# Designs tried in a protein design run: designed miniproteins, single chains, continued (4). Part 73

Each design is a single chain, and the fold is of that chain. pLDDT is the mean over its residues in the fold that is shown.

## One batch from the design tools (miniprotein)

Design m14681
Fold by ESMFold2-Fast:
Structure m14681 (fold): chain A 67 residues (1-67)
Amino acid sequence: MNTVKVELPSNDIGAAVGYALAIVAEALERGIEVKSITFEKKEDGTVLTVESDAPREELEEIVRRAL
């Protein structure tokens, strides 16, 4: 299993959820299963941890395209 972390500059949970949904949509288009997305809320931002069995490079590209 591979893990990619994404730092969002906002602690707005709605924005974080929207981004997580975009990641899942991009993964689905590529036939890739996202096993989990974990949210870590911080004062200056939110960290998303995305887990998948996909190669790390593919997962990083999915995250970039979801932006």
Scores: mean pLDDT 79

Design m14682
Fold by ESMFold2-Fast:
Structure m14682 (fold): chain A 86 residues (1-86)
Amino acid sequence: MRLELTLRGLSVPQLTAEVLRAIGLELDGHEVEIEVEGDTLRITIGGLSEAEVQEYIDEAERAAELGAKVTIEREGDVLRIEIDYR
């Protein structure tokens, strides 16, 4: 599966942590594209299992419970998640 993740309104520590997490996935052999613009992070990850994808869905659902605006869309083998912390 391919994940397209957009995170908006990140603090500097949150942005740093998410970038390091994405670099870790690339080092583990996933195809990763990272774009940073201000407090917005866009990550595309290829080669994820259903279990790895579910971890991101669970994280997005937890963010929504904490008041973030969350959109989750699935189209075939592509999952799009947008989380807005503003």
Scores: mean pLDDT 82

Design m14683
Fold by ESMFold2-Fast:
Order: sequence, then C-alpha cells, then structure tokens
Structure m14683 (fold): chain A 93 residues (1-93)
Amino acid sequence: SLAEELEKLEKELAEEIEKKAKEYKEKVEKGEITPEEAIKEALEEGKVGAATELYKYAKEKGYEFSPEKLAEIKKLNAEAIARVQAEYDALLA
C-alpha cells in the first residue's frame, strides 16, 4: 500500500540523516573540522536534516556560534531548503 511505501521511505530517510550526521560528528570529535564547518558542508550538500542534527549536537556540547557564523549558516540553510523544494517541485511537475 502507499502507506507502507511512505513508512519505508521515511525510515530510509531517517537512517540516511543519522548516518550523515554521525560522519560529521566523528570529524568534529576528532578535531578535523569545527561544528560550524560541519554544518556548512552538510548544507552545501543539501543535507538539511544532517545539518539540523549537527546544530543540535553543537548546542548540546555548549558550542557558541558568533553572530557572523550564525548569519552565514542561516543563509546557507535557506539556500539549501530552496534547492530541495525546487527539486521536489520539478519531480512533481
């Protein structure tokens, strides 16, 4: 049924988000990149869900974003969301 197909897709998307967030969290924990660099890279790849999880992770760890870095992240997030929406609109056309 359509409901079963949607549940499977939602699970697969959640697993992909978790996997990508984990990869970036490991890089941050190893000191290879900063939390803001991880979030920016995820957003540049269109991985809004992973970027959201990374932001939550950074806040949980007590990381503070400068106003300039936060503004840049907000801009990249808006651009990533617009890109994903445009792709969905094209597929549904």
Scores: mean pLDDT 79

Design m14684
Fold by ESMFold2-Fast:
Structure m14684 (fold): chain A 67 residues (1-67)
Amino acid sequence: MEEYIKKADEYYKKGLEAEKAGDFVTARRYYLNALYYYSKALEIDPDNEEVRKKLAEVARKYREVSA
């Protein structure tokens, strides 16, 4: 589980860096990878409130860069 959270956090950080640089295509790809790994963490621990909140935050960011 922690490995999935770590990977998701790393992709989310890369997505934020790409978004700050104005590279919305790269940001979108990184946010998708973060969503995937947070979802994998929730498959192992569905009651992890911190991961659920992070998943919701990344989903919002993904929507913003996809519009």
Scores: mean pLDDT 84

Design m14685
Fold by ESMFold2-Fast:
Structure m14685 (fold): chain A 89 residues (1-89)
Amino acid sequence: NEEERKKLMSEANLRMAKLFRAMAENSPDPKSKEVLLELAKKFEEAAKEGKSVNALELFEETLKQLKELGMSDEEIGELFAKAVEELSF
């Protein structure tokens, strides 16, 4: 049961990492891409350690950084939706 929970957490973190990497590949500028890649790396590290991350806080911080770089809520939402669709979430 505990081993299965760790596996599910690692799988969830890896799926989140893939999502953010897909968003990064479709990002309009190099700075937005870098921000999303850093987020993906944090989820990849959490998956390797079998630890949970505060995904809500990390995502909130990343959204603020993307908006400061000039991305609109609509553009961020479109990147997210496209990545989710491509990854069959």
Scores: mean pLDDT 79

Design m14686
Fold by ESMFold2-Fast:
Structure m14686 (fold): chain A 96 residues (1-96)
Amino acid sequence: DLAQELLDKIIEAMTLPEEKEEESNELLSEALSRGVKELFDEIQENRKNLSQEELRKIVEEARKEAEEIKKKYPNLSEGEIEIIRNAIAARLLVNR
């Protein structure tokens, strides 16, 4: 599952120690550049059949999962949680 692999890489990059910030940024850049392009095409195909209510439910589910990740990794910033939430939403769109 490409969306799950992308999410796992994002979490890994964000949980690296501060001394590995350059490695974290490189891993995020690779995950976003390679995974997002393939995932974006798949999301576009699936999205055409989704209602506004279904999109809202996906957003709410992604928010709840992101809150659980924040509890597990309390040092994550709000910006990092937003990226994780967006990755979860992408996974939910692909795996419906």
Scores: mean pLDDT 64

Design m14687
Fold by ESMFold2-Fast:
Parts: sequence; structure tokens; C-alpha cells
Structure m14687 (fold): chain A 84 residues (1-84)
Amino acid sequence: PPVPLPADEIARRIEERKKQVVEDALKFGEELIRNNGPLEEIKRVIDTLAYFKDKEGLERLREIAVQEGNEEAVKLIDEALSKL
């Protein structure tokens, strides 16, 4: 199999970086919501997921927020989802 060109490697690394940012944001968001963390930090996670248009991730965090009874997080997520 051929070795990919440098341009292909750069494109792949950008995609991997985006995926990592989304995955890390989801993990951090779940932890913040479960531990009733600061709303400012929760909002940063939501804004990050909205920027990358990760609707599925936002919906997952919403489900967790409902399960944990974090109504403020639910409101922030619903606002972000309404703009997608």
C-alpha cells in the first residue's frame, strides 16, 4: 500500500483533531453535568459542540442533564439545539 502524501496527512490530522475536540468536550460535559459543575463551564462545552454542529452529542448531554435533574443545563442545551 502506498504511503499517503503530506497533504493527505494534514487533512487526516485536521479531521482527527476535530473528532478529539468533540470527544473530549462530550466526556468533560458529562462529568460537569453529573457533578453539578459550574454553568459557565457547561456552557463552554455546549458552545464547543454547537460550533462543530454535533447535534447527536448535544442530544446525549441533554439526556444526561434530564437524568441528573440539571434543569439549567437542559435549558442551555435546548437553546443550542434550536440554532442547529
Scores: mean pLDDT 82

Design m14688
Fold by ESMFold2-Fast:
Structure m14688 (fold): chain A 63 residues (1-63)
Amino acid sequence: SVEEGRKAFEEIRPKVEEMVKDLSDKAREIALTAVEVALLMGRLDKLDEIIEQAIKNAKNIEK
């Protein structure tokens, strides 16, 4: 269910937040949202790639 995906995100959220803690609130939200969407879509096997790409995109938004 979607609820299970959200719980999985809550479990991994501290790790993602650690990786983006020095970014702005907007950049952190973008990265966290991308990871959450991936988990809701069952793309757990691609999480590392999605996290890396989300962080790069978030950093680029800030220049």
Scores: mean pLDDT 73

Design m14689
Fold by ESMFold2-Fast:
Structure m14689 (fold): chain A 62 residues (1-62)
Amino acid sequence: MDPIVEGLEKAKELLAQGREGEAVQKVLEGLRKAGREDITLAMKGVALLKEGKSPEEAAKAL
């Protein structure tokens, strides 16, 4: 599985629990595994999930 998609899937579960800071950290972890450690991209990924994008669609936009 794509580590960015895996991070976004975990982030979606955390967002459902209101744990937005932890959701950002899960996306950042996935980005780091992909060699793209960038907090701004992690925040963008979380914003896309909040807009109703799937983890796969959010990953394509990063």
Scores: mean pLDDT 83

Design m14690
Fold by ESMFold2-Fast:
Structure m14690 (fold): chain A 64 residues (1-64)
Amino acid sequence: EQEYKDAIEKAKKSLENLTKLMEEGIALAEQRDPVEAANVRAGLEQAKKIHEDRIKELEDKLKA
């Protein structure tokens, strides 16, 4: 149980750090090509969903 709690906390912090770094990169890309930046943002949203689904899976296992 503690291992799942630690994994969830680590995954949440990792997602927060990834989101921050990627949004900084997208802001820089918007200065070059807003259309390309929009495509990169769509990719980030997909990646965030995958990480959120993984965190939810771990939380569901912790509850079981």
Scores: mean pLDDT 77

Design m14691
Fold by ESMFold2-Fast:
Structure m14691 (fold): chain A 58 residues (1-58)
Amino acid sequence: MDKIIEAIKKVEKATGIEISTPYTGDVEKDLKNAAKKAAEEAEKNGYKDLAEEAKKAS
């Protein structure tokens, strides 16, 4: 769990983009969705290493 949150925060700090997804009531599902969104934003902004880290954490 901690690694997923850390990966998301690293992407937010690097890109300046707030990673947000709809809340489904399932914390694990919501975190995995956020990590996937973080990976997509990192990749779009040229942070391939951060994108891979977020994908591995999810």
Scores: mean pLDDT 76

Design m14692
Fold by ESMFold2-Fast:
Structure m14692 (fold): chain A 94 residues (1-94)
Amino acid sequence: SIDEDIERFKKRLEELAKQGKPVDEILREFAREMARALEKYADDPQAAREVIDRYRKLVEEFLEKLGLTPEQRERARAILDSLRRHADYLAAQK
């Protein structure tokens, strides 16, 4: 379910922060979860968009709490924007 996927991802972000994982590792995990969501909800682009939007919000809130460099913030934004555009493209094809 979408809510279960959201809660799992939120707990994963909290665990990565607790372990002191570098930001790039967190962004890579985010990209993997987004790809998984697109695959899981391939037949329902609206559900995929909802999950992606909620994951994006969680990541943005999480990153806001971190002392990121301008370069790290720009990289995170680029990844989030890319994944959003891909989800929008898939939704438009239906």
Scores: mean pLDDT 73

Design m14694
Fold by ESMFold2-Fast:
Structure m14694 (fold): chain A 84 residues (1-84)
Amino acid sequence: EPLPIVRAPPDAPLDSQVFSALAEIEYAITVKYSKNPNSPVVKELAEAYNRLIEVAARDPNSPEVKELREKIKELRKQLDKEDA
């Protein structure tokens, strides 16, 4: 099954901090998905990641970008706890 993530368009107006965070999240999703593709946390993280890329590409200053970044941050903490 293909990874439940979408790559940002090459011309997406993402700042360097957002781009770095997305790369780290993409790596985490890829690694965790390969170990447990049925994890609900991984699926939620992938959905939030995909939405963040889409919204940030259209309007990086949108309130939804801030909300999605916080959601991803919390899901990342949950994902890290699953491996502990």
Scores: mean pLDDT 65

Design m14695
Fold by ESMFold2-Fast:
Structure m14695 (fold): chain A 69 residues (1-69)
Amino acid sequence: EPRVDLTDEQLEEYARLVEAHMRDVGLPEDLARETAEKVREILRENRGAPLAEVHARIQKLLDEAVAKA
């Protein structure tokens, strides 16, 4: 099963894409940035964890951020 195996560069790019996506769906800039920062920390803290589990956690975080906006 795929695992979280991201370099710092790949992780930063992923966080930037999350921030851009959150802004595109209508979140304020500050909330979009905060959400991207949380995603970055989840990915860093869970290196080597099953990718499907980490993606599920990230998806819940994104859904909650959108619901609060």
Scores: mean pLDDT 81

Design m14696
Fold by ESMFold2-Fast:
Structure m14696 (fold): chain A 65 residues (1-65)
Amino acid sequence: MTPEAFELYRKASELYAEGLRALANGDVEKAQELFDKAIEYAKEAVKLDPSFERFLKDIEEMKKK
């Protein structure tokens, strides 16, 4: 795992957690925005390290609900 891929994963993970919190608070619009940003960082992490593909898929599936 490269340090760069891990930093992108960390940012995506933080944004995903914020999105889940916004969703729990009823802020659907904010949650979708945060999930979109998390997906962007997760895609960059996957580009550098394919082991993050499952994590990206999990965020995308959550957004589709």
Scores: mean pLDDT 81

Design m14697
Fold by ESMFold2-Fast:
Structure m14697 (fold): chain A 61 residues (1-61)
Amino acid sequence: MDALGYAKKAAEAGKAGDNEAAREYAEKAAQISGSTLDGAEKAVAAALNGDDALARKALEG
């Protein structure tokens, strides 16, 4: 599943100031793997800090 990929895309969009794209990518990550938007938001925060392992854990639920 590419949920981590979408979380990373949300983090990239957020860094670029594209808050709408960041939200859509976070929602997509939640839909594919994380089952909750809260989990996807935590994954995006972890990806923003470069912590891929924490991002993956957040998407696992």
Scores: mean pLDDT 72

Design m14698
Fold by ESMFold2-Fast:
Structure m14698 (fold): chain A 77 residues (1-77)
Amino acid sequence: SPREEAIEKVREIADELGVKLSDEQVEKIAGFVLSTLLNPESHPTVEQIKNFLMSLGLSEEDATALAERLKEYLEEA
C-alpha cells in the first residue's frame, strides 16, 4: 500500500542517516510524506519539515539531517 511504501522509505532514509526513530515517529513522518506526495500544491520547505520533525521529539541535529533528505526525496518523487 502507499502507506507501507512511505513507512519503508522513512525507515530507509533514517537508517542511511543513522537517525533513531520510534515506531510512532516513523508512522507520523510517513503520513506527512504520503500527504505531501498526494497533494500537488504541497511544497514544504526544509525549515517547515524540520519544525514538524522537532515537534515529534527529534533533536535539532537529527531533524535537520532528516528534513534535508526528505525534501530531496519529495522533489524527486
Scores: mean pLDDT 86

Design m14700
Fold by ESMFold2-Fast:
Structure m14700 (fold): chain A 53 residues (1-53)
Amino acid sequence: SSITEEQVREKAKELGVELVSFDAKTNKVTVYRPGMPPSEQRQLGDEIVKSLS
């Protein structure tokens, strides 16, 4: 099954981060939280995709 934006949004909410963007074609997730390093935001986006795949 394809990952949906709704699933990504719920997972981001669970993790306490803002969903900035989701690209369903590439399964790329961009998240944001004030004070979080860019490397951690990138890792968290990848983990969200992996958990829903």
Scores: mean pLDDT 81

Design m14701
Fold by ESMFold2-Fast:
Structure m14701 (fold): chain A 96 residues (1-96)
Amino acid sequence: MQTVELEVETDRELVTVSVTVEGSNQKAKVHARAEADGQRAEATAELGEKPSTVSIELRLKAKPGATVRVTVESDAENVKATLTIEGRPTVTAEAK
């Protein structure tokens, strides 16, 4: 199992986190978890067949200035995760 971790600071009380996951294996399971200020949101999805990509949206409450930590776990051989939060720069991380 590959694990990718991403962090972004938020200035909002309600945060919508969009995570796009790309992997080498079709139909591999993906588990995404977002955590901030003691709050947690989780979702499980499956990579597509063409392309091997899935987008997951997580919503949680955080205090302004909190760090949102996103953990992506997958059975794919290669995992690339892209994290987007409204009004913040996009963050990308990879695991082999």
Scores: mean pLDDT 77

Design m14702
Fold by ESMFold2-Fast:
Order: sequence, then structure tokens, then C-alpha cells
Structure m14702 (fold): chain A 88 residues (1-88)
Amino acid sequence: MKIFEEAVENTVASILATGLPAAPEVARLVREAAEALAAGDREAALEALREAVRLGAEAEGIALSDAEVDEAAARAAAMLEAALAAGR
């Protein structure tokens, strides 16, 4: 449980600026992505992370292209996968 929550928190911090509290919606989407990855559904995780990245960028006043959103979501997925693997 603790490793899962730390993985979610670290991934949210990578999407949002360091020192800002996570928006509840961003945190929820990152948690959904971590659960999807734990279940082996990488595509569902990537969809949730794309939405988390878009919401995080909007909260910071940053406009991202679809390619930048996809790249950020892929990095977040890799971070979650690595954290979950280390906890097993």
C-alpha cells in the first residue's frame, strides 16, 4: 500500500510543478493509471495519464500539444511501472 501511494505521489509531482499540491482530479487519474498498470492494462493507464497531464498543464497555465501530452504520459507510465516493479 505505501509503495503504491508513493508511486502515485511521485508521478503526480512529475506532472505538476514541484511544491504545488496535486489537484484531486490529477491524483485520481494517476491512481487509476497505477491500478490499470497493476492489472496489466497499459492502454487504460496511458489514457488516464494523458488526461492527468492535460489537467496538470491547465492548472499551471501551460498549453501542450498532443505529442507533448503523449510523451509526458509515456514518461509517467514508465515511472509508475518502475515503481510498481520495485515494490514486487
Scores: mean pLDDT 71

Design m14703
Fold by ESMFold2-Fast:
Formats: sequence, C-alpha cells, structure tokens
Structure m14703 (fold): chain A 112 residues (1-112)
Amino acid sequence: SPLLEEFRELVDRALAEMETASPAERVELLRKLLERGLELARQMSTADVRQATLLLLGLVGELLGRERDPAVAREILELTIGFLRELAALHPELAPWLARQVAALEGLRAEL
C-alpha cells in the first residue's frame, strides 16, 4: 500500500532523527508523525492500520528506551494512547486488539 509505505518512511525518518534530537524534539517528531498518521489511517485498510500500529509501537519503544525524564516518557505514552484510541474509533474491527495495546501502555505510564 502506498499509504503504508508513506507511514513506514515517516517512522524510518523519526528513528534516524531521534539519534541527535533533544527530548522536546523527540516529542515534536512523535506528535507530527501521529498527526500525519491519523490522516493516512482514515484512508488505510484495516490490515494496513494494523501494520502501521506495529511500526509505531516499535518507534515508541525506542523513544521510551532512550528517555530518562519520566515527564517526557509520560507525554510520549499519553500521545500514543490518544492516537491508538482515535484509531479504534476509525477502525472498530481493530478496537479489541488496540485496547490491549492501550492497556500495556497505560501499565507503563502507571510505573512512572
């Protein structure tokens, strides 16, 4: 899918840029990716949204693994949780699977 490939390219760029980015810049990279990702998800198939979500969760794992400030880690988790909830509204067939992803991220947020 061209939309899934565009999303993959956004994730790959974010992964490259995060290596030299400040914590605030990493949050901004994530926010911009999520804004464009939501636009793409409105036009994506449910299967493509599932693959895009797995790519996003990989990026979020990398961001969280490098983050030492619990306030920044919380912001990353809150942005991601909000995005997954928006995806569940757009793609109800994925809602049970996305709810499990949200529960895992909420568990991480509670540990901060």
Scores: mean pLDDT 91

Design m14704
Fold by ESMFold2-Fast:
Structure m14704 (fold): chain A 70 residues (1-70)
Amino acid sequence: MKLSLEEFRERIEEEAKKMAEIAKEKNIPIEEAIKELVSRVNDAADKLGLSPEEKEELIKEAVELLQKLL
């Protein structure tokens, strides 16, 4: 799967929102939800061939959004 950085960022924001909803519905601890989201972002970023710096920034943004939504 190949996406632009901007498209990937939008997709990660959607994944964070979905994870927040699932965590609320199933009463999943914040730490567990964060771990799952980070794993998904890492796997997707590695397949897309992103640099370590790009991956770290996207993970940070996704985690911050997830925490804000929880």
Scores: mean pLDDT 78

Design m14705
Fold by ESMFold2-Fast:
Structure m14705 (fold): chain A 104 residues (1-104)
Amino acid sequence: VKEELLKVIDEAIAFLRELVEKLRQSPDPELQALADDLERTIERFEVLKEALERGEISPEQAAEVLKDTLEGLVERFRSMGLDEAAERLEKILKKVNELLEKIK
């Protein structure tokens, strides 16, 4: 479960980095603000990954944090009309939920 969860965290980080690069190409201040927030989320996921790798948090705790953050981002992206980005995060969220069922 730990190695599978680390891969899902890496997938989430990679997707958010790709999205930030696209958002930074827009002159829209709202999209620039979203890019700033997503960079903060990437930093938090990198810290989460490090803590999980070091055994400072359990796989269950890491998966719950990742789930809560991704659910919030899906709602935010949908509220902004970023439906394709929301759908991609929902696929990652599904993987997190499947891992949580293995931990229970």
Scores: mean pLDDT 86

Design m14706
Fold by ESMFold2-Fast:
Structure m14706 (fold): chain A 89 residues (1-89)
Amino acid sequence: SEEVIAEIRALLDKARKALEEGRIEEALELIEEALNLLEEHKDELSEEELKELLEEILKLAREVLEKAPKSLVPKAIGLILRAIGLLLE
């Protein structure tokens, strides 16, 4: 639905700002929340919308891996693997 897509995009925009500001843990939490919401509503999204949102999640999670302290690396990898799993259907 349009509302769900808007909410996911808002979470990803907040995650991007958190990354820009060095708030890596908050960025990870926002990415996880966006991914959870996307997984919950995947049947309501077109294939194109799902792929676009998953690609953005993957991009942000990779940027987190680049900046993350060692303690946050497993969570970032977990989010990447979850997003890849969804892309593979």
Scores: mean pLDDT 85

Design m14707
Fold by ESMFold2-Fast:
Structure m14707 (fold): chain A 93 residues (1-93)
Amino acid sequence: SAEEYYNLGLKYLTESKLDKAIEYFEKAIELDPNYYKAYLYLGNVYALQEKYDEALKYYEKALKIAKKLKASKEVIDEIEEQIKKIEETKKKQ
């Protein structure tokens, strides 16, 4: 299931196996293109790699899907805060 692949992505992320984490988050999206948590964590992985344009792309996709699915205000606010943090980081480089 998408959730099982997402959980495998999280496991590899905790092990700092970023390429494996990306692989499993992408598999989660392949099974469920509305699985906004997988897009959010792809953004997090790309941010860890300092690939800020890619991170923003995935955070914006996560935000769009989360809003479409009427996710909680807490989830929306968290994604918006991650976007703001990356935009501020890009200004300091």
Scores: mean pLDDT 88

Design m14709
Fold by ESMFold2-Fast:
Order: C-alpha cells, then structure tokens, then sequence
Structure m14709 (fold): chain A 60 residues (1-60)
C-alpha cells in the first residue's frame, strides 16, 4: 500500500481542504502538495484532505 503516517497532534478544522486530525490517527499518503503539506486519506474515517507534514510521523 501507500506510505503510512501517524498524527502526532490533534488539529481542529482550519480551512475547507484541511483534514481534521486526532492524535494517533493513521493516514495514507496520496500526494505531496509542497514542502509543508501533503494530501492524505484517514484510514479511520476514509476522508481525504490536506495535512501539515510537521503534525505527522512515518510509521511504514
């Protein structure tokens, strides 16, 4: 499968395209948007959105 990431922090929704995160959520990388942001899919909810790389760690 795709590269797996874990959310390090909880994040409330800031913008329409930004994914709401809960600490410990597992995400799959879909696309790298830029040096600070990636498009991810939550394995918990199935939602897709933008997440900040600094809020995530690699687990696979």
Amino acid sequence: GGKLLEALFSLDKLKDDVLTLKRGDVLVVLEEVNTTAIKVKSLKTGETGIALKSYLKSIS
Scores: mean pLDDT 76

Design m14710
Fold by ESMFold2-Fast:
Structure m14710 (fold): chain A 94 residues (1-94)
Amino acid sequence: MSVLEQLEQLGEELRATPPEHLARILHLGFQLLGLWESTKNPSEEEKKLIIELLELLIARLEAAIARSTDPQVRATLQEFLDTFRRKKAEIEAS
């Protein structure tokens, strides 16, 4: 399976995952980052798709933080949000 096909499948899984399945959303997000780190010469199309999927992931985490009433859960989600925002910025700069 090509990197592009793997990215498209991760995107479909992320879009199909209900907002309340937060552990699954985070797992897919880290799979996305792992795929980026393992790609030797990413194409512009692959970079663009990774950025688009990270934007979707960031939006999902922001929404989860906004609806959470537990301060500890919010703090944990904020750490993941900060990680994905930082990684997105690194990829955009590459």
Scores: mean pLDDT 83

Design m14711
Fold by ESMFold2-Fast:
Structure m14711 (fold): chain A 118 residues (1-118)
Amino acid sequence: MSPAERFLAALRENVLGLEEALRNNDFDAFENYVLAMMETAILLARREGDEETARRLEELRKEFEEAIKNNDKEKALETLRRFAEEVLRFFREHHPELYEEVKELLERALEIAEEALK
């Protein structure tokens, strides 16, 4: 399994975890699944030598953590949308064959995040 295929498998599992967290009204579980999703994307970019994308994703993860810490739900959601855009740009450039499935999963993650961060 390639690093990108491993990321896709992890993304599928993290989205299922986000759906379960939302059903259970478990915000701690929700935060943990979002952070796991962010970490796997950062590791993928680093492993493939895209240090610029890895740095941008790392900065967005820190911005997300700070927004959650400050109970700034609007900023947390905006940061997650920007994170998803960076991941999709990476897949469009490096793994176009996986782009559509990654896009569908990230769009689902954002729908869950919008509901969780209301």
Scores: mean pLDDT 90

Design m14712
Fold by ESMFold2-Fast:
Structure m14712 (fold): chain A 100 residues (1-100)
Amino acid sequence: MGILDREAIERALARLPEEERERARIILEALSYLAENPDATVADLESLGVSRRLAEALLAYHEKGPVYSVEEAMEIPGIGRTTARIIVTYQEALKEILDE
């Protein structure tokens, strides 16, 4: 995980409710891992603390590419509103850092 990924994770966490941050950190670290490791497996994501169902959903998100709303992210099987919000927040943080 690079410096850019760490900054994106910390920016995303700062924008999420405090009660969601522990869960969000695990999901954000899994998203960062997928961005650097396109051949990542369900087992690789499970090793990061993600459940099998969520790992399958995050892989489906990675194959689909970027989403443009929370509602679009929720169309992916296994992604609920909280996870969708985390994904969108992470994408926004990455875009802001890359546009600097």
Scores: mean pLDDT 80

Design m14713
Fold by ESMFold2-Fast:
Structure m14713 (fold): chain A 83 residues (1-83)
Amino acid sequence: SGLERALELAREADRLARRAAEAYREGRLREAARLAREAAELARRAAELAEEVDPELAEELRRAAERAEAIAEKIEEEAEKRE
């Protein structure tokens, strides 16, 4: 179902976000940014799938996607210019 796929994508997004945090701590900024960006995309897709059946979950997933995207942009800036 759409909800099952949304939950699978949400779990994968969470795994990628955790890997991004680990990569950031290890100083692998480009890898961290890439993982965070992918996490944001998966969370956004999960939110779209959840919209019709679980609006509260969809809202949580949209917020997670926005946070991950903001983190990715910040890390990309660090990687490009400031490290």
Scores: mean pLDDT 86

Design m14714
Fold by ESMFold2-Fast:
Structure m14714 (fold): chain A 57 residues (1-57)
Amino acid sequence: MKKYSAEEAAEIAAEVLKQLDIPDEYLEAFAAQLLRMAGYEPTPELVKKVVELAKSE
């Protein structure tokens, strides 16, 4: 589940960050950690996507 689930992993990580109410200054660090725990490389593009999703509702 690498190609199609990378975007899904980002969405799941964003939802976790929203539920934890992580301060904006830590969103990138926690997004990277969640992606890594999900088995995905925390690339700058994926981390940014997770942060944007976490902030957008």
Scores: mean pLDDT 74

Design m14715
Fold by ESMFold2-Fast:
Structure m14715 (fold): chain A 62 residues (1-62)
Amino acid sequence: ASAAEAAALAAEAARAGDAERAGLYSTGVMKQGDVEAGRRAGQAAVAGDAERAERYALLGAS
């Protein structure tokens, strides 16, 4: 699985208002070794900011 796919799924879940699922997908980004980008993506997703979550997740998907 790619970090970019996990990041995209996290952003989609956040847009749907599913903070739990967004958090799970953001964990996938962190496993790729970009902990800071994954952390920010997860926080933004939980806060309901799907646009910001997507940007941070894409930055972490190196």
Scores: mean pLDDT 59

